Designed miniproteins, single chains. Designs and how they scored, part 14

Each design is a single chain, and the fold is of that chain. pLDDT is the mean over its residues in the fold that is shown.

## One batch from the design tools (miniprotein)

Design m464
Fold by ESMFold2-Fast:
Structure m464 (fold): chain A 71 residues (1-71)
Amino acid sequence: DFERLLEEQRRRAEEQERAEEMGVLNDALEKVLKAKTREEMLRIAEEAAAKSRDRGQQVRDVLMRAWEEKE
């Protein structure tokens, strides 16, 4: 009983964490796509990365890639 409840809570926490990450990433992505200079894009990416702490590297990488594709 308790073990099953803990597993359900872990799964919910993971889903919630994913949703929050996607929110931050989507907001930063919109800003990056509107950025007119590479320096502006890098500033946005660093801000998003700082908010993600544990996954900052991945967030920064995704945003830089989106900027390159915008070209």
Scores: mean pLDDT 73

Design m465
Fold by ESMFold2-Fast:
Structure m465 (fold): chain A 76 residues (1-76)
Amino acid sequence: AVTDEQKEAVARGAVANKEQTLAQLNEAAKEMADNKEVVELLKKAGDYIEAGEGSGLEAADALERAAALGAEYEAK
């Protein structure tokens, strides 16, 4: 279980390292290109990181959803 404070801390770190975080999200999207839902969630997370600190929780939620769908995709 991750607290909201921990999610916010992770999101703030991602925003502080925006260029590196966006590069990592773009690389993940290229590798998951066959899973359009995961790619869309990774793109949404990138958009929230670009928007800044106020969107940290939305970015964290999008990343969590992308990870869950990625695991489902690998199980197939």
Scores: mean pLDDT 65

Design m466
Fold by ESMFold2-Fast:
Structure m466 (fold): chain A 80 residues (1-80)
Amino acid sequence: MSEKEKEELAEKLRKFLVSQGKPEIPLESLLNLVDRLNEEGITIESLAKMNDEEIKELAKKLGVSESFMKLVKEFAKSLT
């Protein structure tokens, strides 16, 4: 994934989270999340198809809450 694609994805995720009533998360934090997902070989399509157990394990691996990763999965589903 190119730097431009990562930035576009992070911006879309930021807007999605705001639309869900979440406080604004710094773009740098979302860029870091997108980069970590890309390094793990996780695509938007694969993320959208993950079950609850896979989301829980991914959240633990990335050091984020399970609830947050469930929102990221819903975002991925909105793009597929």
Scores: mean pLDDT 80

Design m467
Fold by ESMFold2-Fast:
Structure m467 (fold): chain A 100 residues (1-100)
Amino acid sequence: AEEAVRIGREAAEEILKAETPEERIEIMVRMLERLAEAAPVPEVAAELRKAAEEFAPAYRESEKLAPIPAEQLAKGAVEIGAQVALRVRLAREGKEPPVP
């Protein structure tokens, strides 16, 4: 659980230091790949690998319309790490996610 939170936080710090959109793309893709490798739940790992593959094309298309603020991406990285940590913890405890 703590590992996924740490990965997200490290990516957020790197995003805030990145000077170009291409560097931010590389940081986000690397974060998603690291989260997938660290995730003991195969379904979560598969979703993260797919997200890593799809991120760069989606980001480049979005940047053509309007620049994405580094702070917004950094916040997203932290939130992804936290969500992965929660999903892994619930799976290990044999708990299903709460139904709405």
Scores: mean pLDDT 78

Design m468
Fold by ESMFold2-Fast:
Structure m468 (fold): chain A 120 residues (1-120)
Amino acid sequence: SEIRKLFNSDDPVKRVEAFLKAGKEKDKKTVSYLLFAAAWENYPDEVLKAAFLAAGLADSTAGMGFAMHFLYENGVSAEKINEYLKIYELARQGKIDEAVKEFLKDASEEVKKVIEKYFG
């Protein structure tokens, strides 16, 4: 699987691409699995934003409670968790442009290019 090859990379940008691809394909099972893994291992902010965006796009709620629990246990602030949930809810409601706009706040140039590839 191309998505799993991207996700198994140690490169956060490739992990962002894995989530965006899975979310666009509406692969609920893959998104749920990767979201759980990203939250459990406390991946970087940009990967977690991509994970929650993908979960909203795929309308995947499985594992969301566990993901939020691990983010809290790993010391992620309530403000940051609420930012991820806002991206998720906007995407789930079909407000894709608004969800992407929230994701692009503080995004690196490499991540912006990946987002443009899938949503530009």
Scores: mean pLDDT 84

Design m469
Fold by ESMFold2-Fast:
Structure m469 (fold): chain A 73 residues (1-73)
Amino acid sequence: MEKAKKALREEAKKRGSGLLSIDVASEILSKELGVSKETARYYLEKERIRGGGIGGLVTVAQAERAAEELAKL
């Protein structure tokens, strides 16, 4: 869990906008949490929609919430 959150924050920091693409975030969550990329993408899209986001981007906070939901599986 902490490794996943740290990886998400580091990736967003590299971009300089505090935003992550769903594709990149799903790869990080898949690798760190041992879930499929499809499952990670589903939860990321769910958090994006819930937060009123459009396009293929999520905030670090949205990605961290997706990680927390994936950890419950």
Scores: mean pLDDT 77

Design m470
Fold by ESMFold2-Fast:
Structure m470 (fold): chain A 84 residues (1-84)
Amino acid sequence: MSFGEVLRELREKRGLSQRELAERIGVSQSTVSNIERDRRPIDATMLKKIAEALKLSEEEKRRLVLALVDEGVKELEEAVKKVT
């Protein structure tokens, strides 16, 4: 699953709307929507805010980080294929 898909699953598991999550992390609802659709890059600060807002377990945090890394690896693989 993509980072956005994992985030959406973790948010929905907690019964939170995109607006409620946005209010907790101090961003607009459209920002959360764009993150969940993988249309916006995420930095370490935003990842920490999401983890705190959702009160993620260590396993759930690991799942989010692995999804983010997997997307970064796919982007690098696509870049390498374009050069070779």
Scores: mean pLDDT 77

Design m471
Fold by ESMFold2-Fast:
Structure m471 (fold): chain A 96 residues (1-96)
Amino acid sequence: SSFLFSPEVREAVRALVEKFRHYLSPKEKEELKELEERRKNEDNPEVRERLEEYILRFALLSIGVSLRLPPELLRLIANARTVEEIRRIEEAIRNA
């Protein structure tokens, strides 16, 4: 999707990813670390914001796949744009 997170949604996704980061594989953690380093060195704020959304969505999808969430929930993660949707994803992860 080309739609960027609102600040509130970005904050909610960031909190969720940090809480469940331990479900990421070593390879996924390394990939995220490389992307985060690229984001830190990016001078263009618009590109930096797009990288942050990409990093957060990639991390959350990776957590969902690791936990074997059903396809409907993985689709929700791919398309989530509201804090309510992020809270539903959190409930699914907690029940996995």
Scores: mean pLDDT 82

Design m472
Fold by ESMFold2-Fast:
Structure m472 (fold): chain A 117 residues (1-117)
Amino acid sequence: SIAEELASRTSLPREEIERVLEELKRRLPELWKEHEDLFVRALLAILQIPEGETATYSEIAERLGIPEELRFIVEAVAAVMLELGLGGIRVVDDDGSLDYERLLERGREVLERYTPP
């Protein structure tokens, strides 16, 4: 399974990866249907940031070939991870700031905008 492959390549347990993927699919079903590969690759990229290092949303999106209009997918993945209690997320804004409250706020706006009524 995708979750088992990601667990083998990261420090996160399979159960936690499954929880993130299912929450993304539940909250963003139409985007998941069209861009499942981007969500999976974004999650993997975030989980592979080493301890003591950070990456910006723009850097992750660029490395994954995500077009500008879909870069919010990286923010949505990071926000879901934080909401599920997965601390140690190493994604920062383009200015290098690591503000978890701002990340959660921006991610919640994305999730609320694309969650079905």
Scores: mean pLDDT 75

Design m473
Fold by ESMFold2-Fast:
Structure m473 (fold): chain A 94 residues (1-94)
Amino acid sequence: STNQMDQIRNDVQQRISSSTNPGVIQVLQIVNDGINRIMDMVNRGSPESQIMDVGNDYMNQVMDTITQNNVDISDSTYSISMMMQSIISAVLHV
């Protein structure tokens, strides 16, 4: 369900607004972009395999940006978790 993904996206957007670290903001923006893309795919009835492929591409971007910007464990764990929860929500129709 896109409603669960909307809740995750709102939480991510709130964290972006509260962050002062440019590297953290960059990672969270990738997560936000990924959630929006996956929600669009769910709404269009895209196959699970395509949603997984897109989700994996965004997860790779998140991981690369975390590494490049030396993001701390708290913000890294949060970003990975939000991206993962969005992918799970999309493929499990929750």
Scores: mean pLDDT 87

Design m474
Fold by ESMFold2-Fast:
Structure m474 (fold): chain A 55 residues (1-55)
Amino acid sequence: MEFSEELKQRALEILRRAGLLDEAELAQLEAVRNLEEYQKLPRDLQTLFEAATLP
C-alpha cells in the first residue's frame, strides 16, 4: 500500500461516514504522518484503512 496524506484524509472521511471507528480510533489514524507510523497502528485499523482506500 502507498501511504499519502490524500489517502489518509479520504479514508478518514469514509470511516467517519460509516461509523465504524470511535473518536479515539479516528484520532489515532489522523495522527499518522508516514508509512512507518501507519504500520504501528492496530491491525484492525490498518484493515479498515485499506478497505476504505481500495479502488
Scores: mean pLDDT 77

Design m475
Fold by ESMFold2-Fast:
Structure m475 (fold): chain A 62 residues (1-62)
Amino acid sequence: GSGSAGGAARAGALLAGESEEVAERAQKIAGPWGTAEDARRAALEAGASETGARYAQQLAGM
């Protein structure tokens, strides 16, 4: 796969219908070096739904 955990966390949140503010917060929490698990946790910490967190994890693992 390619892409950063931060990018995946942002994209996952947006795919789940979360706001831009939640997506930006998730991206900042996950950072560029994070794993798929970090992307998932960052999305949840930012306030994204479980669906958003799942999408973030899948995207970060690709």
Scores: mean pLDDT 80

Design m476
Fold by ESMFold2-Fast:
Structure m476 (fold): chain A 85 residues (1-85)
Amino acid sequence: SKEALREELKRLATEVLGLSEEEAEAVVEKIFETLSPAQIEAVLRGIGSKENREKVAEILGIKPEELLELLTELGVLELKRVVLG
């Protein structure tokens, strides 16, 4: 859902990138203004186009090549939360 995607992006911005709550909300809103929910989901699942990955990375203030590594880090944090409590 759009709400689940918003929460996932917010967690990436706060937990992985270390942005404040306010900064995270600002970048998440800009991503949703720039891309459709389906395009955002494709990027977060590693199947988005190069152009859409570059747009998300630019809004987050990172290099496009770093985005997949940061998404992997978020995935590891989620796995630890589920497996270890």
Scores: mean pLDDT 77

Design m477
Fold by ESMFold2-Fast:
Parts: structure tokens; C-alpha cells; sequence
Structure m477 (fold): chain A 90 residues (1-90)
């Protein structure tokens, strides 16, 4: 559990940093950047909630980790699309 939560938190920080760096590079308005960061935080909270639910339901460590990586991958795809769209606001 703690290892999975650490990975989720680390990934969240990396994604937020990437969004803010990309926003700065393309002069995206702060309101748009903050909205994108909020979306990343909400999606990653969903990943954390799923990890907690899997653990409470007695899923094995390998199942918890596998589900976590799949869910983080889906968030990565969505954030990539959001970052590409941010350029339209610069």
C-alpha cells in the first residue's frame, strides 16, 4: 500500500510539474494552467481511491500494482491531450 501510494504521489508531482513547465513555455494563461492542474489532481485522486478500494477488497499486491499502472497510463494519455490543447490558448 505505502509503496503504491508513494508511486501515485510521485507521478502526480511529475505530471503537475510537466503541465506547469509546458504552460510557461507556451505562455498559456494562468487560469487555464490552474484548470489543467486541477484536472490532473482530480484524475490522480481517482487512481489513489482505486488503490485504496483494491486493498480494502483484499486484492493481491500484484493486482493492486497492475491496476494502478493501468489507471496511471490512462491519466497520462488524457494529460498528453490536455497539454497539446493548451497551446491553443497561448
Amino acid sequence: MSSAMFRVDQHTQQMVTSVRSYSQQYNVPQSVTDSMVDQVNRMMQGVRDDVMTDVQNGQSQSQVMDNMYRNMGRVDDRVYDLMQQMRNFS
Scores: mean pLDDT 83

Design m478
Fold by ESMFold2-Fast:
Structure m478 (fold): chain A 87 residues (1-87)
Amino acid sequence: STRQQAQQLLDDLLRQVDNIVSNSTSVDQGMSNLSTLLTRYNQQFSELGRRARSAGDDDAVVYVTRLQQQGTDYIIRRSNLLRQNPP
């Protein structure tokens, strides 16, 4: 389902963000990788939101929007932490 796909993408994102932050050898490298990941995540969630809207599934639209915000917020928080604590 769209909701299950959204949850899986969020779970995968959180793991990828943690791996990028933990394994980055420089701020620039980490920020570049996080930026690329954010762009891809937003593209994937825009498509999921479009599908939910096309299906008239208002509950799924709300769910997808909430998870997109959670993932975006997580990337922003971890980006700020990486800048404040350079490797």
Scores: mean pLDDT 89

Design m479
Fold by ESMFold2-Fast:
Structure m479 (fold): chain A 101 residues (1-101)
Amino acid sequence: PLEELPAEDQKLLEEFDKLLEEGYSPEIAFNRLGKKYGLPASVVKKRVYESRQKLKDISQQRLDQLLSQLPPDVSSQIQSLIDNKEIGYTDALQRAEEALK
């Protein structure tokens, strides 16, 4: 989850998402954050992408571990919801954790 990232990368990702919510393009958001933090926009872009990929990888690893502990019927149902894009990884993790209780 977000807390697995260094605090500076968490803040950078959160501020990037807020700029997108305000209607700025990704390129403008990278430039604004670069100016704010004294970093080249290319470095901001790299850190945002790496942070997003790392969070996805952590969520996938956790999901795989939980699904391996569930009955095949339950794990298949959760996987089908992900494959059909009905739920995201966060929702899938919550469902898997609840099924193990």
Scores: mean pLDDT 78

Design m480
Fold by ESMFold2-Fast:
Structure m480 (fold): chain A 70 residues (1-70)
Amino acid sequence: ALMSEKALETQLKELKKMMESFQKAGVPFEKIEHYAKSFLKTVKETASDELYQKAEEEIKALLEEIRKKL
């Protein structure tokens, strides 16, 4: 089934928490970025193009924020 907007919003909130947790645990940025890109690949395959674009923008912002803290 296609991912709903509500499901994507929930998954993005959980992804943000996980990425912040990884950063605090000393996980290398490259691994955090790879994890985020794997999530985006799943969104691209299961969500509409519009929802994918929203997810891509949110994840780019999260990665930039994490990079600044490393």
Scores: mean pLDDT 80

Design m481
Fold by ESMFold2-Fast:
Structure m481 (fold): chain A 101 residues (1-101)
Amino acid sequence: MEEAEIEVAEALENKDYKKAKEYAKKLPEEAKKAVLYAVEALENKDDPSKQNEYLAKAIEYALKYHKKLVEKKGIKMDKEVEEKVIKKFEEKKEELLKKSK
């Protein structure tokens, strides 16, 4: 994993959203957008509709980044495991979008 990904994960774990946003700028576009939307969701915890919308967008960009990594870096996951992971995240995205209506 790239150093910037670790720095973002540590910042999010420590609830340091400012550092998470700064480190996200070093990530590929899809990963950067996933982190930025996740931080916006956490910052909008008092607005459940907006939080759910941002979480759905974060999942969407995280899935785009995952697909790009599998293709670019030759990471071979078992096809059944890969399909289950993608399906579960897509189902969560739909659920969040229904709650943000």
Scores: mean pLDDT 72

Design m482
Fold by ESMFold2-Fast:
Structure m482 (fold): chain A 80 residues (1-80)
Amino acid sequence: MENAKKINKPISELTDEEIDELISDLSSYTSGGVNLRNAMRKLREMGRLPTLQEVNNLFSNDLDSGEPARWIYDALKEVL
């Protein structure tokens, strides 16, 4: 919260366009763009940044196991 964020609104209020911008940056870290979009939709429904454990549990069914979940977590933490 103290760090400079690129997005100044609650995660639950992200538009589809803002999600597409985040996906554009994250797609280079994963082969599954559709899975990444589904994960971002789940993030919006949660209304907060997930923990790494939650990323592995909630998004690993939709994403490649291991490294992509960690990269997505780190990237979301930097942007949001």
Scores: mean pLDDT 61

Design m483
Fold by ESMFold2-Fast:
Structure m483 (fold): chain A 94 residues (1-94)
Amino acid sequence: EIEPVELTPEQKEIFERLKEYVKELLEEYKEKYPEIPEEKLEMVVQTAGLLVGLEKLGIISKEEAEEYREEFKKLYPELAELLDEAIEKLREKL
């Protein structure tokens, strides 16, 4: 049996749009939160993008995405509110 490694055209379109929205959100957060290190903002926005993307593509369930979200908040409680905001904004765009 062949295991396809290539994304479908629809999945590629979702990834490309998500990548653009993640970039836009990171630039917005750099302006709104200059006191937060850029590496932390990048981590938040990339994590939000990954969770939203995997859920939208059907790779993970909504429940699994919520579990990963809560795990991130336990590791980085200072970034919890930003992660929630980033996920919400990216979900609205997709």
Scores: mean pLDDT 79

Design m484
Fold by ESMFold2-Fast:
Structure m484 (fold): chain A 100 residues (1-100)
Amino acid sequence: SEEEIKEKMMKVFSEGVLELLRLILEWGARTGDWAAERAALDALAAMSRAMKEAYDNGASPEELLKLAEERFAAMAPLLPPEARAVADRMLAEMRKIVEE
């Protein structure tokens, strides 16, 4: 069902967000660039809130995927390479779920 698809997508998204959070914090600790860490964390939090709001307001699987892709593209320049790789994997998994 559409609801089961959305639940699977949001699970992948939430797991990806937690991994991104961990990588951003490790990156900030490693570099000492607290301004860059803060910018990345603020962008991640904004994306997470937008996705939850869209889900709660009945967005379709396709709309949720598009929102995640657009929000991630906007924040990608703020992320270290390892975090970008995680986000790319997360989006690929979400896309696969939508196409099922």
Scores: mean pLDDT 88

Design m485
Fold by ESMFold2-Fast:
Structure m485 (fold): chain A 75 residues (1-75)
Amino acid sequence: MTEEEMREAIEREAEAYLARKDNPNAVKLGELLKSLTVEQYLELVKKAAELGKKKPDMSEEEALEELLKYAEKLL
């Protein structure tokens, strides 16, 4: 995947989160995704994969909160 393809992927993912307008954590994550570099986004993807393996029964709200905290740390 090229940097351009990765930026397009980040934008699509951010739009999906921003579309969840009545979920404030999802909206915040979408806004943060648009501010991340490709390198920071890859670190977030790695964290998401780690969380999914470590706690596969984690709720969507728990996952969003953990990813939001990690994304803020990347900035």
Scores: mean pLDDT 78

Design m486
Fold by ESMFold2-Fast:
Structure m486 (fold): chain A 76 residues (1-76)
Amino acid sequence: SLSPETLILLYISVAGSEVFLIEQLKKKGAPEELIEKERKDARKTLKYIKELSKKNNLSPQILKQIEEVEEDVRRV
């Protein structure tokens, strides 16, 4: 089984990919409804990361990566 830190890092990668998709959709002038749907999906991924972080004692480095991906999700 995957360690909690490895699982969190995988979800951070998913959230990063969702942020990238939102930025590409904006650049291509996609409909706002589609962009908002992807924002909701990214926020849902972030919620899972935060719930996992509450249940596990994480290193400061992983906590910093969570803060950074949270800011990225909030920005888009």
Scores: mean pLDDT 88

Design m487
Fold by ESMFold2-Fast:
Order: sequence, then C-alpha cells, then structure tokens
Structure m487 (fold): chain A 84 residues (1-84)
Amino acid sequence: SGHELALKAYDYARKGQGEKALELAREALKKGAPDITVANAAYVLGKKGYKEQAEEVLKLLRENGASDSAIKLAEEGVRLAEEK
C-alpha cells in the first residue's frame, strides 16, 4: 500500500539512504499514502543532511495538494538540512 511505502521511505531515510527514501516517497504519494507520513520521511531526510532529497519530497507534497501540517513538517526537515 501507499502507507507501507511511506513507512519504508521513513526507514530508508533513517538508515541514511536518501535516494532510496526519495524513490519510495514518490511511489507512496502515487499510491495515495497519507501526506503526513510522507512528510515524516522528508523530516528525517533533512535531519540526516539529505537536503536535495528533502526538498524534492517537499515539492512532491506541494504538487500533491498536501495539508498545511504536512508541508510545515517537510519545510522543517529542509531547514534542518540547511543548518549542516
């Protein structure tokens, strides 16, 4: 399911595999994953310093009409990556 793909994106982000996490987040949104779960993957990508991948997930969330809460969470991830 989309939700399972979003959780895998989060796990890969946590393991420091930014590109794989981005691929899984993209597929998760295509399969209707909850936007907040995908935003959590962007947040972890940012915490790990994967700025480009976090920015791309944020862009995908915006293109998918994600909630304000999900967008803010992903933006915080991008901000954390910029501090490194």
Scores: mean pLDDT 87

Design m488
Fold by ESMFold2-Fast:
Structure m488 (fold): chain A 77 residues (1-77)
Amino acid sequence: SSAQALRDQAVALVQKGQSLAQEADDLKDTDPEKAKKLYQEAYDLYTQAAKLAQQAGDSGLAQVAQQQAKKIKQKLD
């Protein structure tokens, strides 16, 4: 179904966001500008994932993605 496709896409975006956030954490001390760009990319992926999860009717996945986005936003501020 289209809802399952949206859910699968949201999961993939969350996984990519987690990977980029980890890379940013690893670079934070040595390359803070690159880390900031990676955090911004992770933030965008999480916010997109939350929207897709909402469209799929997966409130749990949407909340997970929103919480991850909020955590990354705190690192950007």
Scores: mean pLDDT 91

Design m489
Fold by ESMFold2-Fast:
Structure m489 (fold): chain A 58 residues (1-58)
Amino acid sequence: MEAVLSAEQALKDGNYKAAVAIARALDELQGRTDEARRIYEMAAEKGSEEAKKYLEEL
């Protein structure tokens, strides 16, 4: 729960690298793929090409 909030805060701060790193941890370490997808979608909408690539791999 707190990891998702941390990722959303990173997105608001423009720290897309941190948001993507948190989303990767949610997917790979915790199996929370749906929450990771939402974070990647938000980062991709803000122009993160890295988030867009991970979103396509999900």
Scores: mean pLDDT 78

Design m490
Fold by ESMFold2-Fast:
Structure m490 (fold): chain A 60 residues (1-60)
Amino acid sequence: LEELKERLKQLLESLSLPEAVLQRYLDAIDAAQSREELEAVARELADELGSEEIRNFLKV
């Protein structure tokens, strides 16, 4: 779980998001306590950002 969280955080940091938006998403990732919760967070982020990179993360 922690390794998946770190990978998703690195992906978000590479997207050049505004700091306030990035921090909100990082907090959501840290709050996830299971793979299912992390996948739900990633899906919501992919939808909000329209990011193919985040959508591809969901295919793991």
Scores: mean pLDDT 74

Design m491
Fold by ESMFold2-Fast:
Structure m491 (fold): chain A 64 residues (1-64)
Amino acid sequence: SAMLEQAERIVNGMRAMHEAGVPERAVRQMAFREAQEVGIELDREAFLALDLDAAEAAIRAAAE
């Protein structure tokens, strides 16, 4: 689905940022913003408290 394609794009961006040495908090903040822009609904406070693996899973789950 188009939403799952957006979720994969965001997750790939998170991985690229993390590999580039961007702090995990900044990676989560960017991922949350991108998810909002494409209509993936996430609880901000809960999402920003997750580790990166859990954040990736949350984005995929929310995208269906």
Scores: mean pLDDT 87

Design m492
Fold by ESMFold2-Fast:
Structure m492 (fold): chain A 66 residues (1-66)
Amino acid sequence: SQQQAVQAIQNYLLLRGVTAERYAQLNQAQRQALLQQVEQDEEFGKALLNYPQQQRQQLLQQAVQV
């Protein structure tokens, strides 16, 4: 589900110490690289498999909201 995908991204960001403040400072290329890192993660990337690339970017935006 979308909630599970958002939660997986949030858990990845928490473990890597990526705060909302840090994310806000990233440019578009850096945000794409971060999403790629989540997608490649063995534990958390699986939740994103059913979403096309454009929707994964939106899920990342939702996951970083405070």
Scores: mean pLDDT 79

Design m493
Fold by ESMFold2-Fast:
Structure m493 (fold): chain A 87 residues (1-87)
Amino acid sequence: GEYEKILKEIEELEKELKKLIEELKKLSNSPEVKKLIFEIEVEIGLYDIVVGIEKITGEPLLDLLKRILKRLKEKLKEAKELLEKLK
């Protein structure tokens, strides 16, 4: 269903973003890079909190997951653009 698809997309984005963070850290320690890494880590942390709440309540927080997915997609684009500028 839609819920399982969103969870899978977030999991795949998290893996890709974690790889990009490690590449960005190797290329630069600038404030711009540090800010983007922090923003990505905040979204990943929010995802973990939401999944934790769902496990306790048994209720899917679909709208919150959709908002996190959208923001993670935006961060992926920003991370890729920044990585290309640093190459």
Scores: mean pLDDT 88

Design m494
Fold by ESMFold2-Fast:
Structure m494 (fold): chain A 68 residues (1-68)
Amino acid sequence: SREELRAEAVEEMKATVRATEGKSPAEQDVAIGRTVLAIYDRGRAAGLSDEEVSELVVDALREASRFQ
């Protein structure tokens, strides 16, 4: 479901943020970028529109920022 995909995207982004804690901003940006691409690939494979996948990415980034 879209809700499950959102929950997975949020947890994956939080995991990326945790894994890059204490790394340089450049290393964090690369890791976050890879996670964003993974979320896009998963959302597209699940049949989501570009708009819906963009919403998942925005939600994941927002929730991960609140986690920090």
Scores: mean pLDDT 81

Design m495
Fold by ESMFold2-Fast:
Structure m495 (fold): chain A 92 residues (1-92)
Amino acid sequence: MLVVKDVVLAEAETPEEAVAKAREEALKVPGLAAGGLVATDPESARELARLLRERAVGKPVEEAERAVGEELAELLARARPGNAAVVVLASE
Protein backbone atom coordinates (compact mmCIF):
# COMPACT_ATOMS: atom_id res chain seq x y z
CA MET A 1 0.00 0.00 0.00
CA LEU A 2 1.52 3.33 -1.08
CA VAL A 3 1.70 6.17 1.49
CA VAL A 4 2.15 9.82 0.48
CA LYS A 5 5.58 10.87 1.85
CA ASP A 6 6.37 14.23 0.23
CA VAL A 7 5.29 16.86 -2.31
CA VAL A 8 7.69 18.55 -4.76
CA LEU A 9 6.95 22.00 -6.21
CA ALA A 10 8.99 23.32 -9.16
CA GLU A 11 8.74 26.54 -11.17
CA ALA A 12 10.53 27.29 -14.48
CA GLU A 13 10.30 29.37 -17.69
CA THR A 14 8.18 26.79 -19.59
CA PRO A 15 5.65 24.09 -18.55
CA GLU A 16 7.95 21.41 -19.99
CA GLU A 17 10.95 22.69 -17.96
CA ALA A 18 8.84 22.87 -14.77
CA VAL A 19 7.77 19.21 -15.25
CA ALA A 20 11.38 18.14 -15.97
CA LYS A 21 12.66 20.02 -12.89
CA ALA A 22 9.99 18.48 -10.65
CA ARG A 23 10.80 14.97 -11.94
CA GLU A 24 14.55 15.55 -11.43
CA GLU A 25 13.95 16.73 -7.85
CA ALA A 26 11.73 13.66 -7.19
CA LEU A 27 14.54 11.33 -8.36
CA LYS A 28 16.87 12.76 -5.66
CA VAL A 29 14.76 11.01 -2.97
CA PRO A 30 15.61 7.27 -3.11
CA GLY A 31 12.81 4.75 -2.60
CA LEU A 32 9.95 7.13 -3.42
CA ALA A 33 7.71 6.73 -6.47
CA ALA A 34 6.01 9.65 -8.21
CA GLY A 35 2.31 9.08 -7.44
CA GLY A 36 0.99 12.03 -9.45
CA LEU A 37 2.10 15.08 -11.42
CA VAL A 38 0.16 18.30 -12.17
CA ALA A 39 1.39 21.13 -14.42
CA THR A 40 -0.31 24.51 -13.82
CA ASP A 41 0.26 28.21 -13.04
CA PRO A 42 2.57 29.07 -10.09
CA GLU A 43 -0.23 30.43 -7.84
CA SER A 44 -2.39 27.30 -8.32
CA ALA A 45 0.68 25.04 -7.95
CA ARG A 46 1.60 26.67 -4.60
CA GLU A 47 -1.99 26.29 -3.35
CA LEU A 48 -2.06 22.65 -4.53
CA ALA A 49 1.29 21.89 -2.83
CA ARG A 50 0.01 23.49 0.40
CA LEU A 51 -3.24 21.46 0.29
CA LEU A 52 -1.37 18.18 -0.36
CA ARG A 53 1.28 18.83 2.34
CA GLU A 54 -1.40 19.72 4.92
CA ARG A 55 -4.02 17.07 4.04
CA ALA A 56 -2.38 14.20 2.09
CA VAL A 57 1.17 13.65 3.46
CA GLY A 58 1.28 10.67 5.84
CA LYS A 59 -1.87 9.03 4.41
CA PRO A 60 -2.29 5.98 2.15
CA VAL A 61 -2.78 7.18 -1.46
CA GLU A 62 -6.44 6.00 -1.55
CA GLU A 63 -7.22 7.82 1.75
CA ALA A 64 -5.37 10.95 0.55
CA GLU A 65 -7.36 10.98 -2.74
CA ARG A 66 -10.60 10.73 -0.73
CA ALA A 67 -9.50 13.47 1.73
CA VAL A 68 -8.49 16.05 -0.93
CA GLY A 69 -10.50 14.95 -3.99
CA GLU A 70 -13.17 17.67 -3.89
CA GLU A 71 -10.74 20.50 -3.00
CA LEU A 72 -8.29 19.23 -5.66
CA ALA A 73 -11.03 19.20 -8.33
CA GLU A 74 -12.08 22.77 -7.39
CA LEU A 75 -8.46 24.03 -7.52
CA LEU A 76 -7.81 22.37 -10.89
CA ALA A 77 -11.08 23.80 -12.31
CA ARG A 78 -9.82 27.33 -11.41
CA ALA A 79 -6.20 26.65 -12.46
CA ARG A 80 -4.63 28.31 -15.51
CA PRO A 81 -1.94 26.96 -17.87
CA GLY A 82 1.47 27.97 -16.57
CA ASN A 83 5.07 27.22 -15.72
CA ALA A 84 4.88 25.23 -12.49
CA ALA A 85 4.59 21.55 -11.60
CA VAL A 86 3.65 19.59 -8.46
CA VAL A 87 4.72 15.95 -7.93
CA VAL A 88 3.37 13.69 -5.18
CA LEU A 89 5.92 11.19 -3.85
CA ALA A 90 4.73 7.91 -2.36
CA SER A 91 6.34 4.77 -0.91
CA GLU A 92 5.27 1.44 0.58
Scores: mean pLDDT 79

Design m496
Fold by ESMFold2-Fast:
Structure m496 (fold): chain A 89 residues (1-89)
Amino acid sequence: MDAEESEKLRKKFEELVELYKEPEKREEFEELVRELAELEAERAGERSELMIEAYELAIKGHILRALDAPDEEIEALGEKVLELLEKIK
């Protein structure tokens, strides 16, 4: 990934963190999470629904961690990611 692509991904992540703070924009947040998850799955070489869902949950986990969400909520997302990845193996 070149520097330009890396910066674009970083900007999208920052946008997601801001959108998450606005309850009225949760639908927009979910759409952007899905877009990033699909891009990450494509870059990984596997665009299965399980891989996309795993990336969606992983992205959400990172955002919740950045916002100091409860550990239980973050751990639950992490467990779901591991469950989905186990099905892909």
Scores: mean pLDDT 75

Design m497
Fold by ESMFold2-Fast:
Structure m497 (fold): chain A 69 residues (1-69)
Amino acid sequence: SEEEEFRKAFIDLANYIIEKGKELGLTDDEIARILQRAAEVGVEARKQGLSVEEIYEKMKEEIDKALKE
């Protein structure tokens, strides 16, 4: 289902944030903030009626920006 696809995409991105954040030497608090922001972007995009693919793209863009700062 689309709900299951969204959930899997979110879990994959969350794991990506945690692993990359640790590799970059980010604190648990910094990783948690990035996770929260990604979740907020995903929920907002979902409410706007975007596809799972579009939601994933928006979340990934936000994550990549946060991890490069």
Scores: mean pLDDT 80

Design m498
Fold by ESMFold2-Fast:
Structure m498 (fold): chain A 70 residues (1-70)
Amino acid sequence: MIEEKAEKVIEAILARPEPYLTSEEVQRIALEAGFSREEAELVGRVTRQIGDPASKEEAILAVRIAAKLL
């Protein structure tokens, strides 16, 4: 389900050694977590609006917002 996939994305973001992520990296992580291409593109767009590059906190916020829109 959307919420389970969003949680997997958040876990993947937190596991990264880098403190920042590009919107393209967040979108790729969403695809790897099982989101469709269209759903992952929405996650990427929301991330760009919050910050690009995004901090881990900003990336997590973007994922949570995108999941509510799906």
Scores: mean pLDDT 86

